# Designed miniproteins, single chains, part 109

Each design is a single chain, and the fold is of that chain. pLDDT is the mean over its residues in the fold that is shown.

## One batch from the design tools (miniprotein)

Design m3793
Fold by ESMFold2-Fast:
Formats: structure tokens, sequence, C-alpha cells
Structure m3793 (fold): chain A 87 residues (1-87)
């Protein structure tokens, strides 16, 4: 279903974003922890939005992922998060 596909894409993006943050040697540990917690929060918001058929909430949470990726300079992940937000 479209819901299963959107959740799968969001989960894959979140896993890659967390891996990129963890591997980023330029970031202090405190920044990594804060960014990862925000990314997990956005994933939970995506899951809730899908459950509720709330397109606006889904787009807002996906934009949250894009903002995290953009702040960290992960351009490919920005593009993928923006594609999710453009549902």
Amino acid sequence: SMKEELLRRAEELVRELIRAIEADESLPVEVKVGRILRVIGDLLDIELAIERDDLAAFSAAARGLAETARALGYEELVERAEELARL
C-alpha cells in the first residue's frame, strides 16, 4: 500500500541519516545526540501522521528531516527528505 511504501521510505531515510550523523567526525558527541533524538522524533511524527491520514503532519515531519540534513550538509539526504515532503 502507499502507507507501507511511505513508512518504508521514511525508515530507510532515517536509518541513513542516523548513520551519517554517527559517522560524521566533525560533530561533537552532544550535537550528534541532539540531532539523532530530533530525527527519531520526526520519524515518530511520520508514523503517527500515516496512522491518522494526516498529510500536513506527514509533510511537516518530513521537512523536519530535510532541515536536519540541510543543517549538517547532507545534500543527497536533503533531496530525499524533500521528495517525501512533496507527497
Scores: mean pLDDT 89

Design m3794
Fold by ESMFold2-Fast:
Formats: sequence, structure tokens, C-alpha cells
Structure m3794 (fold): chain A 96 residues (1-96)
Amino acid sequence: SDDFEIIFDAFVEAMAARMEELRAAIEAGDLEKAKAILEEVFEEARERALAAGVPEEKVDFYLGRMLKSALEELERDPERFMEMLERLIESYRLGS
């Protein structure tokens, strides 16, 4: 769906800009800071998707589910979460 593609693109762009900060927080063992960075990334993704004309209800639904999943994975295994995020962003940029 075009709406989901816009939402996901907004997330990837916002997340890519904060990857170095997120990595540093995880390497320092600062999970509180890592969670705050993720919440800020999802807030920026929300603003971008809304500016692109996606309905608020759809933005909040998809980003809310993605954020919940990301926070759960970060808390479960921060190193694995970071590896998965890096692969996701790289894969998206390579057009897979």
C-alpha cells in the first residue's frame, strides 16, 4: 500500500539519521537513552508521514505497532536489535 510505503520510508530516513547515536547508547549499555532515541525517531517519522498526506489514524496504527515491537526487541537483545536494524536499513537502501 502506498500509505504504508510512505510511513516506512519516513521511518527508515529518520532512523538512518540517528543510527550512530543509537549504536553509541547501546554500546554504553544506556538502554534508557536508546529507548528515548527510538521514541524521537518514531516522532520524526510520524511528522514526515503526516506532512506527506498520510491519514493520522494509519500513521499512528503502523508506527505504534513498529515502535512497540522495536522497544521489546531492544530490551530483549540490544546487540541483535542493532544488527537487525542495520541490515533492514541497508536492505531498504539497496532496493530489496
Scores: mean pLDDT 86

Design m3795
Fold by ESMFold2-Fast:
Structure m3795 (fold): chain A 94 residues (1-94)
Amino acid sequence: MSLLEQLEQELLAFFLAVRDRDLARAEAHLGRIRELLAQLKAQYPQVAPLLDELEALLERTLADARAGRLSDEQLDARFAEIGRVFRELVAAIP
């Protein structure tokens, strides 16, 4: 499995964990995502700004979920934004 395929699977798992309000599971997936993002930055330094944007968005989503500040509509909007950044990342990597 490519690094991008692994990242997509971990993003989907993070999404489901946050939706389920299983914040411990979401934190575990975010840890694995951070490892994949570090590998992608090493291999493709030109996409580092997109990887940094994705990491910041994921961390903010988890923090807001922990604080109880995300309605279902706000959560769906965050997931749409995460998906947008991921699609830009896929388009930028050869």
Scores: mean pLDDT 87

Design m3796
Fold by ESMFold2-Fast:
Structure m3796 (fold): chain A 68 residues (1-68)
Amino acid sequence: DERRAEALRLAERLAQLKVEEIKAKDPNAKGEVTVDPETGATARVTVGEEVTEFFVSVDDVLALLEAA
């Protein structure tokens, strides 16, 4: 489905933006984004010994695109 592919790309970009936002706040932060075509994008940010994960659901992005 073409819309699902577009929603996945948006989910990946949103996850990347979250990583960039945290890096701008904490210069020592390291971020990684992983994309699963079935579920969405996961951003994993490491600050020292602390790991935080942010998940952007493709289905949630699809719902937002349909509402807009």
Scores: mean pLDDT 80

Design m3797
Fold by ESMFold2-Fast:
Structure m3797 (fold): chain A 74 residues (1-74)
Amino acid sequence: GPAPVAELTPIDRALLRLIDEKGFLGTTVEDVREAFVREGVEDVKVSPRQSSVQSALGLFQVERDLIDAGVVRA
C-alpha cells in the first residue's frame, strides 16, 4: 500500500540518537539494547530483545534514508 511519509517508531528514535552520538560505525549492539530501554521498551527481556536488536541494526540504513528524504528531523 501507499507509504505514509513521517511516522517514527520508538526504535527509530533510539537509533537516531545513537547515530547522532556515535555514527553507524561506532554504534554497538549493546548501545542499541540500552537505547531501546531508554526509549520505552523497558518491559522486554534480554533474550527476546537480542533478536530485535539485530533487526534494529538494519534500521540504520532506513533511518538514514528517512533523514535524507527530509521525512525525519532530529
Scores: mean pLDDT 50

Design m3798
Fold by ESMFold2-Fast:
Structure m3798 (fold): chain A 110 residues (1-110)
Amino acid sequence: MSLEEILKESVNELLDKIGEILQPELEKLSPEEQKKLVKEIFEVIDEFEKRLQELIKNKASAEELLKVIEEFGKKLIEIVEKYLGKEVAEEIRKVIEENLKKFKERVKKA
């Protein structure tokens, strides 16, 4: 499996798990707060996807890809804590940490 394929699988798994945690929490917010949170999350995801595409184009190392995922995670955790509180932010942190661990394991097996 190529590094690009491993990255795509890891990113899809990460975004799916984040969505599963955030969906029920979003439903607890006012329509105004939900709209703000969704907008900020989509902006961070868009920036993340653009950075990953640039790194893939430049044939970046797994270490460079990990740094971008870690930076995405930090920004997402800050947004989640702001709107949904510390407990939900800690759940997102655990998902990101597990995803980074699995990414490293997949890269070693390739």
Scores: mean pLDDT 85

Design m3799
Fold by ESMFold2-Fast:
Structure m3799 (fold): chain A 73 residues (1-73)
Amino acid sequence: MSEIMRRAADNPDDVELVVEAVRLLLTEKYKAEEETIERIEEAIRNRDFEKLRELEKELLEKYKEEFEKLAAE
């Protein structure tokens, strides 16, 4: 895991660190569409935890096979 992701996990109250870590994960690891990334960033900055929960569930369902593959490695 990248250093920025570890720092975000250690400092969840640092909204900008969390946004940066999520963007890095979505762009580099999952190749997520820019629109999806922007929606997640907006939800994080607005502290809209309900919307974040929905987006997380949607991402997990969309990339389920990829997440299962990562767990096996």
Scores: mean pLDDT 65

Design m3800
Fold by ESMFold2-Fast:
Structure m3800 (fold): chain A 100 residues (1-100)
Amino acid sequence: MKLTKEEREEILNKLIEIAKEKGLPDSVIQKLKRLAESDNEANQFLLKLAYDIATGKITREEALEKLREYFKKNAKTPVSDEELERMAEAELDIIEELLK
């Protein structure tokens, strides 16, 4: 998944606004900026996923499924379903803290 610089900046600005409204620490804002400035496909995927959840475009269950598929597709070695679920839940928990 490739996002343009303009799309990344738009997503970043909206996520920063949400984070500030929720009183989240600067460390969260710094993580969001790092994701948006990255040309890494994984970081772009996470940024877009956070945005889709924040705007209500996808449900928690849909986000969890996308994370599981992403980790499975990008694993260099086979990963167990239990490990994929653990990884997906950990990432989703971080994203959901931004979106409450």
Scores: mean pLDDT 72

Design m3801
Fold by ESMFold2-Fast:
Structure m3801 (fold): chain A 79 residues (1-79)
Amino acid sequence: SSEELLKKLKELKEQVEKVIEDIKNGADKAKIEKELNAILQQLQDLMQKYKDVLNEEHLKLIEEIEKLLKEAGKEIKKQ
């Protein structure tokens, strides 16, 4: 459902924010790369599964998650 997708996207956003914080705190690079790959896979799976119920709020959250993933990629390169 639309509501289920919204909840899952919010959970993914929180996971990426946590990963960015973990990177800043010196967490293991290999562990972070694995976590980021898992989040990317889950985002792709959600977009495919819920493609027929995507609304503007979902698209906004997806864009926010993509921006955070880009930020995480930049931060890991600084280590």
Scores: mean pLDDT 84

Design m3802
Fold by ESMFold2-Fast:
Structure m3802 (fold): chain A 81 residues (1-81)
Amino acid sequence: MEISREELRESIEKVVELIKQGKSLKEAAQSLANELVEKGYSNERAGLLAQAGYIGARLILQGASLDDAVDKALEELRKSS
């Protein structure tokens, strides 16, 4: 499965948004996965995007830029595939 840099950016931003709304990192990532499945994404693709969103959002909370978070999340997804 191929995940675009832009799709990954959107997933990370969504997880960060959900955290700002009071969700934990894990709850935010799970909510993203559920939302993507409801929108017609496969469970596999939704899971990969939620994992990427988790990794990227965690890095942003630690002070990383969005671009750095996207790069590192892409690297981790490629290692897991």
Scores: mean pLDDT 81

Design m3803
Fold by ESMFold2-Fast:
Structure m3803 (fold): chain A 72 residues (1-72)
Amino acid sequence: STQQKKESLRKQVENLEKGVRVEINDGNTVGLQTLIDQAQKVAKQAKSLGDNDTYQKAQDVVNNGQNAINNL
């Protein structure tokens, strides 16, 4: 159902937020790029489901990951 899909995407974005912190601490630009790519897919899916909260969080992951790569 739509609700189950939204719950799955929320879980995915929470994991991506944690993953970005780990990869920043490791100085791992390849890992950060992988998380950015995953967050972009989550953002697209969240937008299609009308889940604006998850969409915004996924965009924050993308922005934070991109900023981190520029500073590593």
Scores: mean pLDDT 88

Design m3804
Fold by ESMFold2-Fast:
Structure m3804 (fold): chain A 66 residues (1-66)
Amino acid sequence: MSEEDRQALLKDIKETEEYLKKNHPELYEKVKPLIDELRALVEAGKYEEAHKVEGKILEILKEELE
């Protein structure tokens, strides 16, 4: 993953966090620990682990929104 890809991921994480905080605050509180973990993994360059955490976040979002 390039530095440009890393910056894009961090931006996407921030935008998702801001969206959830504004529109689904209860859901945001539920997934915040996973979002924090995802951000830390991306910053550490652990992209495979970050992808797994992203999958967990998406699973929770699908369960709560569907």
Scores: mean pLDDT 80

Design m3805
Fold by ESMFold2-Fast:
Structure m3805 (fold): chain A 83 residues (1-83)
Amino acid sequence: MRRVILVPEELRDEALELAQEHGALVIVGGGIESSLPIMLRVHETVIVLVRTDDQRAKAKALADKYGAEVIEVRDRAQLREAL
């Protein structure tokens, strides 16, 4: 099942490390509209680094459009469980 994991920008380094271990892709919030649609076609799990509620809303809307599950995480432990 395709998944979009929304991660606070403060956890950027942890997200990059865990993405490499699990073969997931990381997109920064500025790339949501341009990159997320393309990446969801080829990647099962995409991590999106979010700073704002607008970025969260855009990522959720695109995930819904492309049939991906959205998982919101607040800390490293939740991020590990989501992967």
Scores: mean pLDDT 79

Design m3806
Fold by ESMFold2-Fast:
Structure m3806 (fold): chain A 62 residues (1-62)
Amino acid sequence: LEPVKASASIKNPAANPKDDEILRRLQELEPLIRALSGRTELTDEDVELGVEVLALAVEELF
């Protein structure tokens, strides 16, 4: 018998504009990453662009 849980508390989503901006940025990066992953041939320009965008997003947002 294992009674009672920790009640998991109230799971309120963080309504921060910063979180929304991060989410939006990730959504913009997601299709690019998927497009690159779906390609049979990746160009150096595509890889470099993707890395640069990720680096800027991480450095600016985090």
Scores: mean pLDDT 60

Design m3807
Fold by ESMFold2-Fast:
Structure m3807 (fold): chain A 95 residues (1-95)
Amino acid sequence: KPLTEEERKELLKELSELYKEFMHRTHDFLSDEEIVRISSLLEKVHQRDKEALKELIEFFKKQLKRFEKLNVPQEIIETVKKMIEITEKLLKDLE
């Protein structure tokens, strides 16, 4: 089902709040370059950039594997999984 404009805004809001929580918990695990890249991709996602959505999903999946190897707290793992889920829903709406 295509997302309504209201549903899309709610998903973007949820993604933004999850990203703030993710950044607060993972600041010590991310490089400045990774932080800048994620922020750039999130801005493009707000502009309906399908390629930015795909790149953001790949980035989060890569970080998920890295964090699992680093034995980070389960709460951080669940936050990343939720961000992937929301970003995939946003991508599916654009396809």
Scores: mean pLDDT 79

Design m3808
Fold by ESMFold2-Fast:
Structure m3808 (fold): chain A 75 residues (1-75)
Amino acid sequence: VEEKIRKKEEIVREIVESLKRMIDSIYKIAMERYKDDKEKQKEIEEEYKKLLESLEKSEENLEKWLKEFIEKLKK
C-alpha cells in the first residue's frame, strides 16, 4: 500500500515538474523574442511571477486537501 502511494506521489511530482519546465521554456523564448523591448520583458516577467505563484498556491491547496482527507480516514 505504502509503495503504491509513493509511486502515485512521484507521478504527480513529475507532472508538476514538467509543467514548471514548460513554463520556464515559454518564459525564455518570450524574453529572447522581446530582448530589444524592455517594457515587454517587464510584462512577461510579471506574468511569469504570477503564474509561478498560482502554481505554488495550487500545490499548497492540494497538500492541505490531501492532509484533511488523510485525517478524515484516520478519524
Scores: mean pLDDT 71

Design m3809
Fold by ESMFold2-Fast:
Structure m3809 (fold): chain A 80 residues (1-80)
Amino acid sequence: KVSEETFEEEVEVALLQIELAVAKIAYRNGADKEELISWLKKLEERLQELIERSTNPDVRKAAQDLLEEAKKLIEELEKE
């Protein structure tokens, strides 16, 4: 059970990484800033929940790294 839950968390991190990559692509292609910020804030919430929930240090570190990238992108969007 624990091993199966860990696999699900690893998949969740990979999907969140893809979502962040999509957001960066959308930003470069002129997507609406308010919509992107809203979407990224939801991504931040999901990453924070995963960090708090996960007992896997690799998953937690990957989620923390993604959270930092998401925060930087939100800051960049909010400046313009």
Scores: mean pLDDT 81

Design m3810
Fold by ESMFold2-Fast:
Structure m3810 (fold): chain A 62 residues (1-62)
Amino acid sequence: MEITVEKVGDSYRATGKYGDLVLEETYSGMSEQQARDAAERKLQEAYLKALEQKAEALKLAA
């Protein structure tokens, strides 16, 4: 998982990439580290949901 944080004015733009998932979020009122942590959590959650949906499609039709 790769996360890049760039300062844009008074905000931080975080770009995350994990496999085929790409996340871009802008955070204001946060430090660079907080923006990175927030983007990382969001990207991990998105990836886990994608895996869960794929597993459900293979094992169980709801």
Scores: mean pLDDT 77

Design m3811
Fold by ESMFold2-Fast:
Structure m3811 (fold): chain A 86 residues (1-86)
Amino acid sequence: GNENVARAVALALRAIGTGVDLALGRISPEEAIRRAEEIIREAREIKRRDPRAGPAADAAIRAAQRTRELARAGLTGEEARAALLA
């Protein structure tokens, strides 16, 4: 349904926003990991329930996983920004 696709798109945008917040030093690595894990959990649930939302859910999962790995590596501010824009 339109609702699941719209929710998956919103999660993908939230994942991008979390990466941007990490890159700009607006949030801690711990907060970035927490938000990324919430996004991954919600996106996996949407994908399981509605395969039509799969591409958007997969985009959200990939973006959130990248942000989580950067945060786990302790990359913040300029270092995180460089990695996200590469």
Scores: mean pLDDT 81

Design m3812
Fold by ESMFold2-Fast:
Structure m3812 (fold): chain A 77 residues (1-77)
Amino acid sequence: MKALVTVTVRAPAEQVEEARARAIETLERAGGKVVASVILGPTALITAEFESMETAERAAEEVAKLPGVVSVEVRPA
């Protein structure tokens, strides 16, 4: 079953691009395909698709450790 991981990042405006890039890199290294990414002021929202719930859950645990990550949601695709 495919899964989606949605990550919310908060950082100062000067750092939000870097924080988003780190989250994307972490999700992609875990086998995710980024399907949406948006920056709204000090907030970035990223959604990545994974081939399985198990891979998505592992990616969610890894990305949640990054500075500035305030929430991570995993759902079936």
Scores: mean pLDDT 84

Design m3813
Fold by ESMFold2-Fast:
Structure m3813 (fold): chain A 87 residues (1-87)
Amino acid sequence: MSEEEKVLETMVNFVREWSKKYNIPEEVEKELIETIKKDPFNFSKLAELTRKLKKSLSPEQAAALDHIFTVVALMAQERDSGPVKIL
């Protein structure tokens, strides 16, 4: 499995887990996952989608979606930081 494929799988699993935890509608979850799968490192597109999806959600669900976006963005950046740093 490539680095990009592994990061993508981790991001998708995170979205699924937290969408279920915060009762985000299945349709919203699916749209977010499909967008991540197509353009996993296109943060501007993901940010725009997140903003649009938040309009159809409760304030609590919208906050959860912001959290999901932040974590997904951090996961993608961690991949770019590469093997130079070990935790």
Scores: mean pLDDT 72

Design m3814
Fold by ESMFold2-Fast:
Structure m3814 (fold): chain A 65 residues (1-65)
Amino acid sequence: DVSRQTGAEILAVGKAYEVGMERVIVENGRITFVGRFDSEEAIRRAEAAARELEALGVPVELVVR
């Protein structure tokens, strides 16, 4: 369980920073990415990262301002 939680957090934080996310919220097995995106390419990268994590069984919610 600790290993599963740590793995999810590491993957989420790594992917979030890779695509320029402003904030990552991890709570009760739920992960939320928050970011500001000024281009379609940045949004596309964020969506791709969220989809990769979902494919690994990590639920992600993407919030774009």
Scores: mean pLDDT 65

Design m3815
Fold by ESMFold2-Fast:
Structure m3815 (fold): chain A 95 residues (1-95)
Amino acid sequence: MEEKEKLLKEIQDAIRSLQDATLEAVRLVREGKVEEGRALFDKAASDAQNRADEILEKAKEISPEAYEVAQRGKDALDAAIQHGRRLVDYEAERR
């Protein structure tokens, strides 16, 4: 269904934005801007998580299958957030 495809794209866009922010945050931390880098990542992670929660609520109104797709997408996003945070923290600890 096209609606499930739209939900998947919204989650994929959120993950992509988070990945871009993670790379920028790591770069800032490597330049000695640890606080700025962490703030950038935390904001991106929060924004992505809020977007995923909105998608889950929307998916509940569509179908059980749409909810399952959105739930798996949120799990992937949560994993990306955890991985990105570890990368930023690891780089900060090396300074």
Scores: mean pLDDT 83

Design m3816
Fold by ESMFold2-Fast:
Structure m3816 (fold): chain A 60 residues (1-60)
Amino acid sequence: SDEEIKKIIEQMILNAKGMLDFGFPKEKVISAVEAAAAMVGRRTGVDPQKLVEEVKKALE
């Protein structure tokens, strides 16, 4: 559902922010987000690129 996808995006954003807080460089965090988005896309049918873009937007 759209609500479930929204929750997944929120979790991905929280994980990415946690990695940045831990001291990972942004480039490495984005690579991890891309890997997570590919897995979520396979499960949900959502375009992985849209998931990556939503997380990147939240990190700006």
Scores: mean pLDDT 85

Design m3817
Fold by ESMFold2-Fast:
Structure m3817 (fold): chain A 117 residues (1-117)
Amino acid sequence: MTPEEIQARLDAARSVAEGVRDARARGEKVTFELTIPDPTPENLEVAEELIRALGEGGADKLVIHVGNASVEDLRRLARAIREAGPKEVEIKLDNVTPEQREEARRLLEAIRAGEEV
């Protein structure tokens, strides 16, 4: 990434956090939806930055729609949520195995219980 691209990403994250704080100051409930049809290292990195920005802004709820996710992809998202994400999180899975769905359920329970993921 160029220095200009890094700055644009940081400015975007700051803007999201500010927008959430402004909405909360107006007494609005903030629910954010992320859609990741095919996880890649690059789009997961962007998702992690957005999760942190939403947590910093004080968003009430995050809904993540994930397609074709590996267990490792789900763990990566779960760690970002655990470290800096909003208090209420829902993960919706498309095109995943029963094992991947069960792992996502366990990771969400661990986040809610304050356990390591």
Scores: mean pLDDT 74

Design m3818
Fold by ESMFold2-Fast:
Structure m3818 (fold): chain A 96 residues (1-96)
Amino acid sequence: SEELEAARKALEHLEEAIKAALKGNIEEAREHIEEAREHLEKVSDPEIRELLEEAIRAVEEAIKLIEEGKIIEAIGHVLRALGLLEDARRLLKEKE
């Protein structure tokens, strides 16, 4: 379905945002978050939407902490985001 494809694209962009943030490429990370948000606008499933919105917030907090030099706290938020993305991926597979 088009909605499931949009959710998959949002998830892929959030994974790329995490990779960019961990490399210190903050501008690239923010661009991927914006792409994820655009794809998420096409997702109406409340469970998938909530997981991806929470993942976006976790990645944004990680970026903020990286810019503040709080690397250990930032990693905590990255791990939370990765867990949320895995939950979203499992839910997407169930809806195939």
Scores: mean pLDDT 87

Design m3819
Fold by ESMFold2-Fast:
Structure m3819 (fold): chain A 90 residues (1-90)
Amino acid sequence: EEIKKLVDEIIKKVEELLATDPHDRRGILEIASLAYKAIKLLEKKYPEEDVKEFVRLFNEVLRALRAGDVEAAKQNIEKLKELVDKIMEK
């Protein structure tokens, strides 16, 4: 539940950033901080393979945000949400 809440908050902040100011560096850093907390929680409960996939997808989100690529950011955040739902069903 904590992990799902953190991921939902990350998704919300990414969507807000993309709608208001995609170049907001502070917003990007805040999103990265939330993801770091989620990764630490995932490492305690789930296999390394699932954690590595989460990190990979989140890094793609950060790359898209830094590049101002709204479509890539949206696509990768959707994949991240699907991954978390799949992991939590285990």
Scores: mean pLDDT 79

Design m3820
Fold by ESMFold2-Fast:
Structure m3820 (fold): chain A 74 residues (1-74)
Amino acid sequence: SHMETEVRGQALLAAKELSKTDPELAKELREIVERAESMEELLRALRELGKRHNDQRLLALVDHLEAQVAAARA
């Protein structure tokens, strides 16, 4: 779907920016995007990654993406 493509694109853009300061975290983020079979799985895995690393940037990204998905379903 268009929304799934957009969510995956935003997550990959975030990984590109993270690779400048935290290449290992960026690698984990890219692997999650590659492995996730659904948008729901992707968003859940991103939230878990953000919580595990206590990374406020990732948590803010997930909150933003979840809000975009909710708005698109309305």
Scores: mean pLDDT 84

Design m3821
Fold by ESMFold2-Fast:
Structure m3821 (fold): chain A 65 residues (1-65)
Amino acid sequence: GPTVAQLAAALHRFGGASPAAARAAAEALKDGDVERAATALHQGGLSPEQARGAAEFAVALGAPG
């Protein structure tokens, strides 16, 4: 799967989250914590629904290694 850095870059560049929120979400996803990832993305500028969808989609693509 992608590294934490690669997933953070994708969440920022294509998801529209702030760089700090994208990094926090990627680290949460490495830990398997989808709720923490969704919360970070929401705080980074996504709606709660968009944040959950993005976190669940990232899990479907594979956890960071």
Scores: mean pLDDT 78

Design m3822
Fold by ESMFold2-Fast:
Structure m3822 (fold): chain A 84 residues (1-84)
Amino acid sequence: SEELREKGEELIKEAKEEIKKQAERADQVIARLDALRERAMASTPEEARRLGDEAAVYAAASGASKETVYKLREGIELLVEAAQ
């Protein structure tokens, strides 16, 4: 649904803004997360969830807080559901 898409995009936007404050070389981190998101949006639901897990692990390894990582995961999951 459009509502799920908007909520998912907003959560990802918020997570990216939080990453800018938390991670070193935040521009490179955000570029990688954007690439993973684009791949997830073009994938099957199963592959999108796997890519969401990859994005969460990458964000955490890059210095993102647990709360920011959770927000990123929820945003991606909502986008996957919206695409179904």
Scores: mean pLDDT 79

Design m3823
Fold by ESMFold2-Fast:
Structure m3823 (fold): chain A 84 residues (1-84)
Amino acid sequence: SAAEEKRKAMLRSVAAMIRGVSYLNEGDVEGAIKEYEEASKLALKAGDESAGLYYLSKAYRLQGDEEKAKELLEKSKKLEEEKS
């Protein structure tokens, strides 16, 4: 079902985020970027736009794009505040 697919995407998003943190702890910035981009994609697929933008902001920050990272983080925070 659509609900089952969203739940699976949400769990996979969280797993990708955890792997991203693990790569950063090992000093593998490129690995972390790929995992945060995957986490973002999966969160968006699950319908969690706030989480998707948050993970994408982490990927941009690791790439050195601080302005884009800040823009995405602010959008993520606004969406989280608008959730009922």
Scores: mean pLDDT 86

Design m3824
Fold by ESMFold2-Fast:
Structure m3824 (fold): chain A 68 residues (1-68)
Amino acid sequence: GAAELRELEEELLRLEREVVRGYITRDRALLQAAIARLEELLKTVTDPELAERIRRSIASARAVLAEL
């Protein structure tokens, strides 16, 4: 429902912030942990729009990790 959607979007925002922090601090472990959490979240989501957002976050985190 709408409450579950909001909770998931809040979790995605938190993970997106962790990706930014990992980039700024050059913390590979933090970036790898964020990617792992996003990949696990993707396995449980049934909404295609949310799945797309999670995939974009994973791609962004992987790009950041590759630039370190």
Scores: mean pLDDT 82

Design m3825
Fold by ESMFold2-Fast:
Structure m3825 (fold): chain A 75 residues (1-75)
Amino acid sequence: MVKLTIKLKGLDLKDVKDAIEKAVAELGGSVTIDEKTNTFTVEVPREKALEVGKAIIEASNGKAETLSIEEVEPG
């Protein structure tokens, strides 16, 4: 699994939450949302990391910034 930490800039996370959750779920991943920091963490299969990144940028109208990308062991 790959863990992507993404911050929204200039958008309320609530406005894009449903779109991001749907995009991540379609790619076999999960998302954890931190509304206090306008940050969300996405975990997806390694082969889907690029596709999920593009889907999140589209869902956020280009207001998403990737803070980190790390490989995590499947739990």
Scores: mean pLDDT 75

Design m3826
Fold by ESMFold2-Fast:
Structure m3826 (fold): chain A 88 residues (1-88)
Amino acid sequence: GASYDVTPNKPLNIDPAKTYKVTVGGKSYEIKPGEKFPVEAGLFQVSAGQVAVAKDEDGSGGKWVAEKDAVFERGAIAGDVILHVEEV
């Protein structure tokens, strides 16, 4: 399948007919429309329609969709924010 690098300036729109895999903190998670997976502190968000990252959990520094029941906790984070997403 196709691979995508999601950055603060380039979110990924999810195709509801497809399944996606993300790698975060050395762990791989499968996602699909309407499904949530564990997120790392403050940088990553997945929704039914979009995968997005932001530098800050308030959406500053990128394009981010806030989910009403998402809980983000921010640790000390260094380096470029890139989320690797692969179509399964």
Scores: mean pLDDT 56

Design m3827
Fold by ESMFold2-Fast:
Structure m3827 (fold): chain A 83 residues (1-83)
Amino acid sequence: SEELEKKAEEYGLAVSRKLIEHIMKDVDLSEEQLEELAKRVVEIVREEDRREVERAAAGLPVDHGAAGEAARKYIEEEGEKLK
């Protein structure tokens, strides 16, 4: 469903925004910066999820925490650049 896909995207953006605000609490982010960072976090999570699914289908070891760790690392690194 296109409606379900839209809601999933909106949910992912909302969660990413809250995570960015929490990790970058000491950084004065504009609304535009927060929105751009949230979009990039969603893309990182989707890429890691896709990689996890492909590895599982191939019978390879899977790190079920990889998407969350990649998102957090990206936010922390971008936050350091803005200090």
Scores: mean pLDDT 81

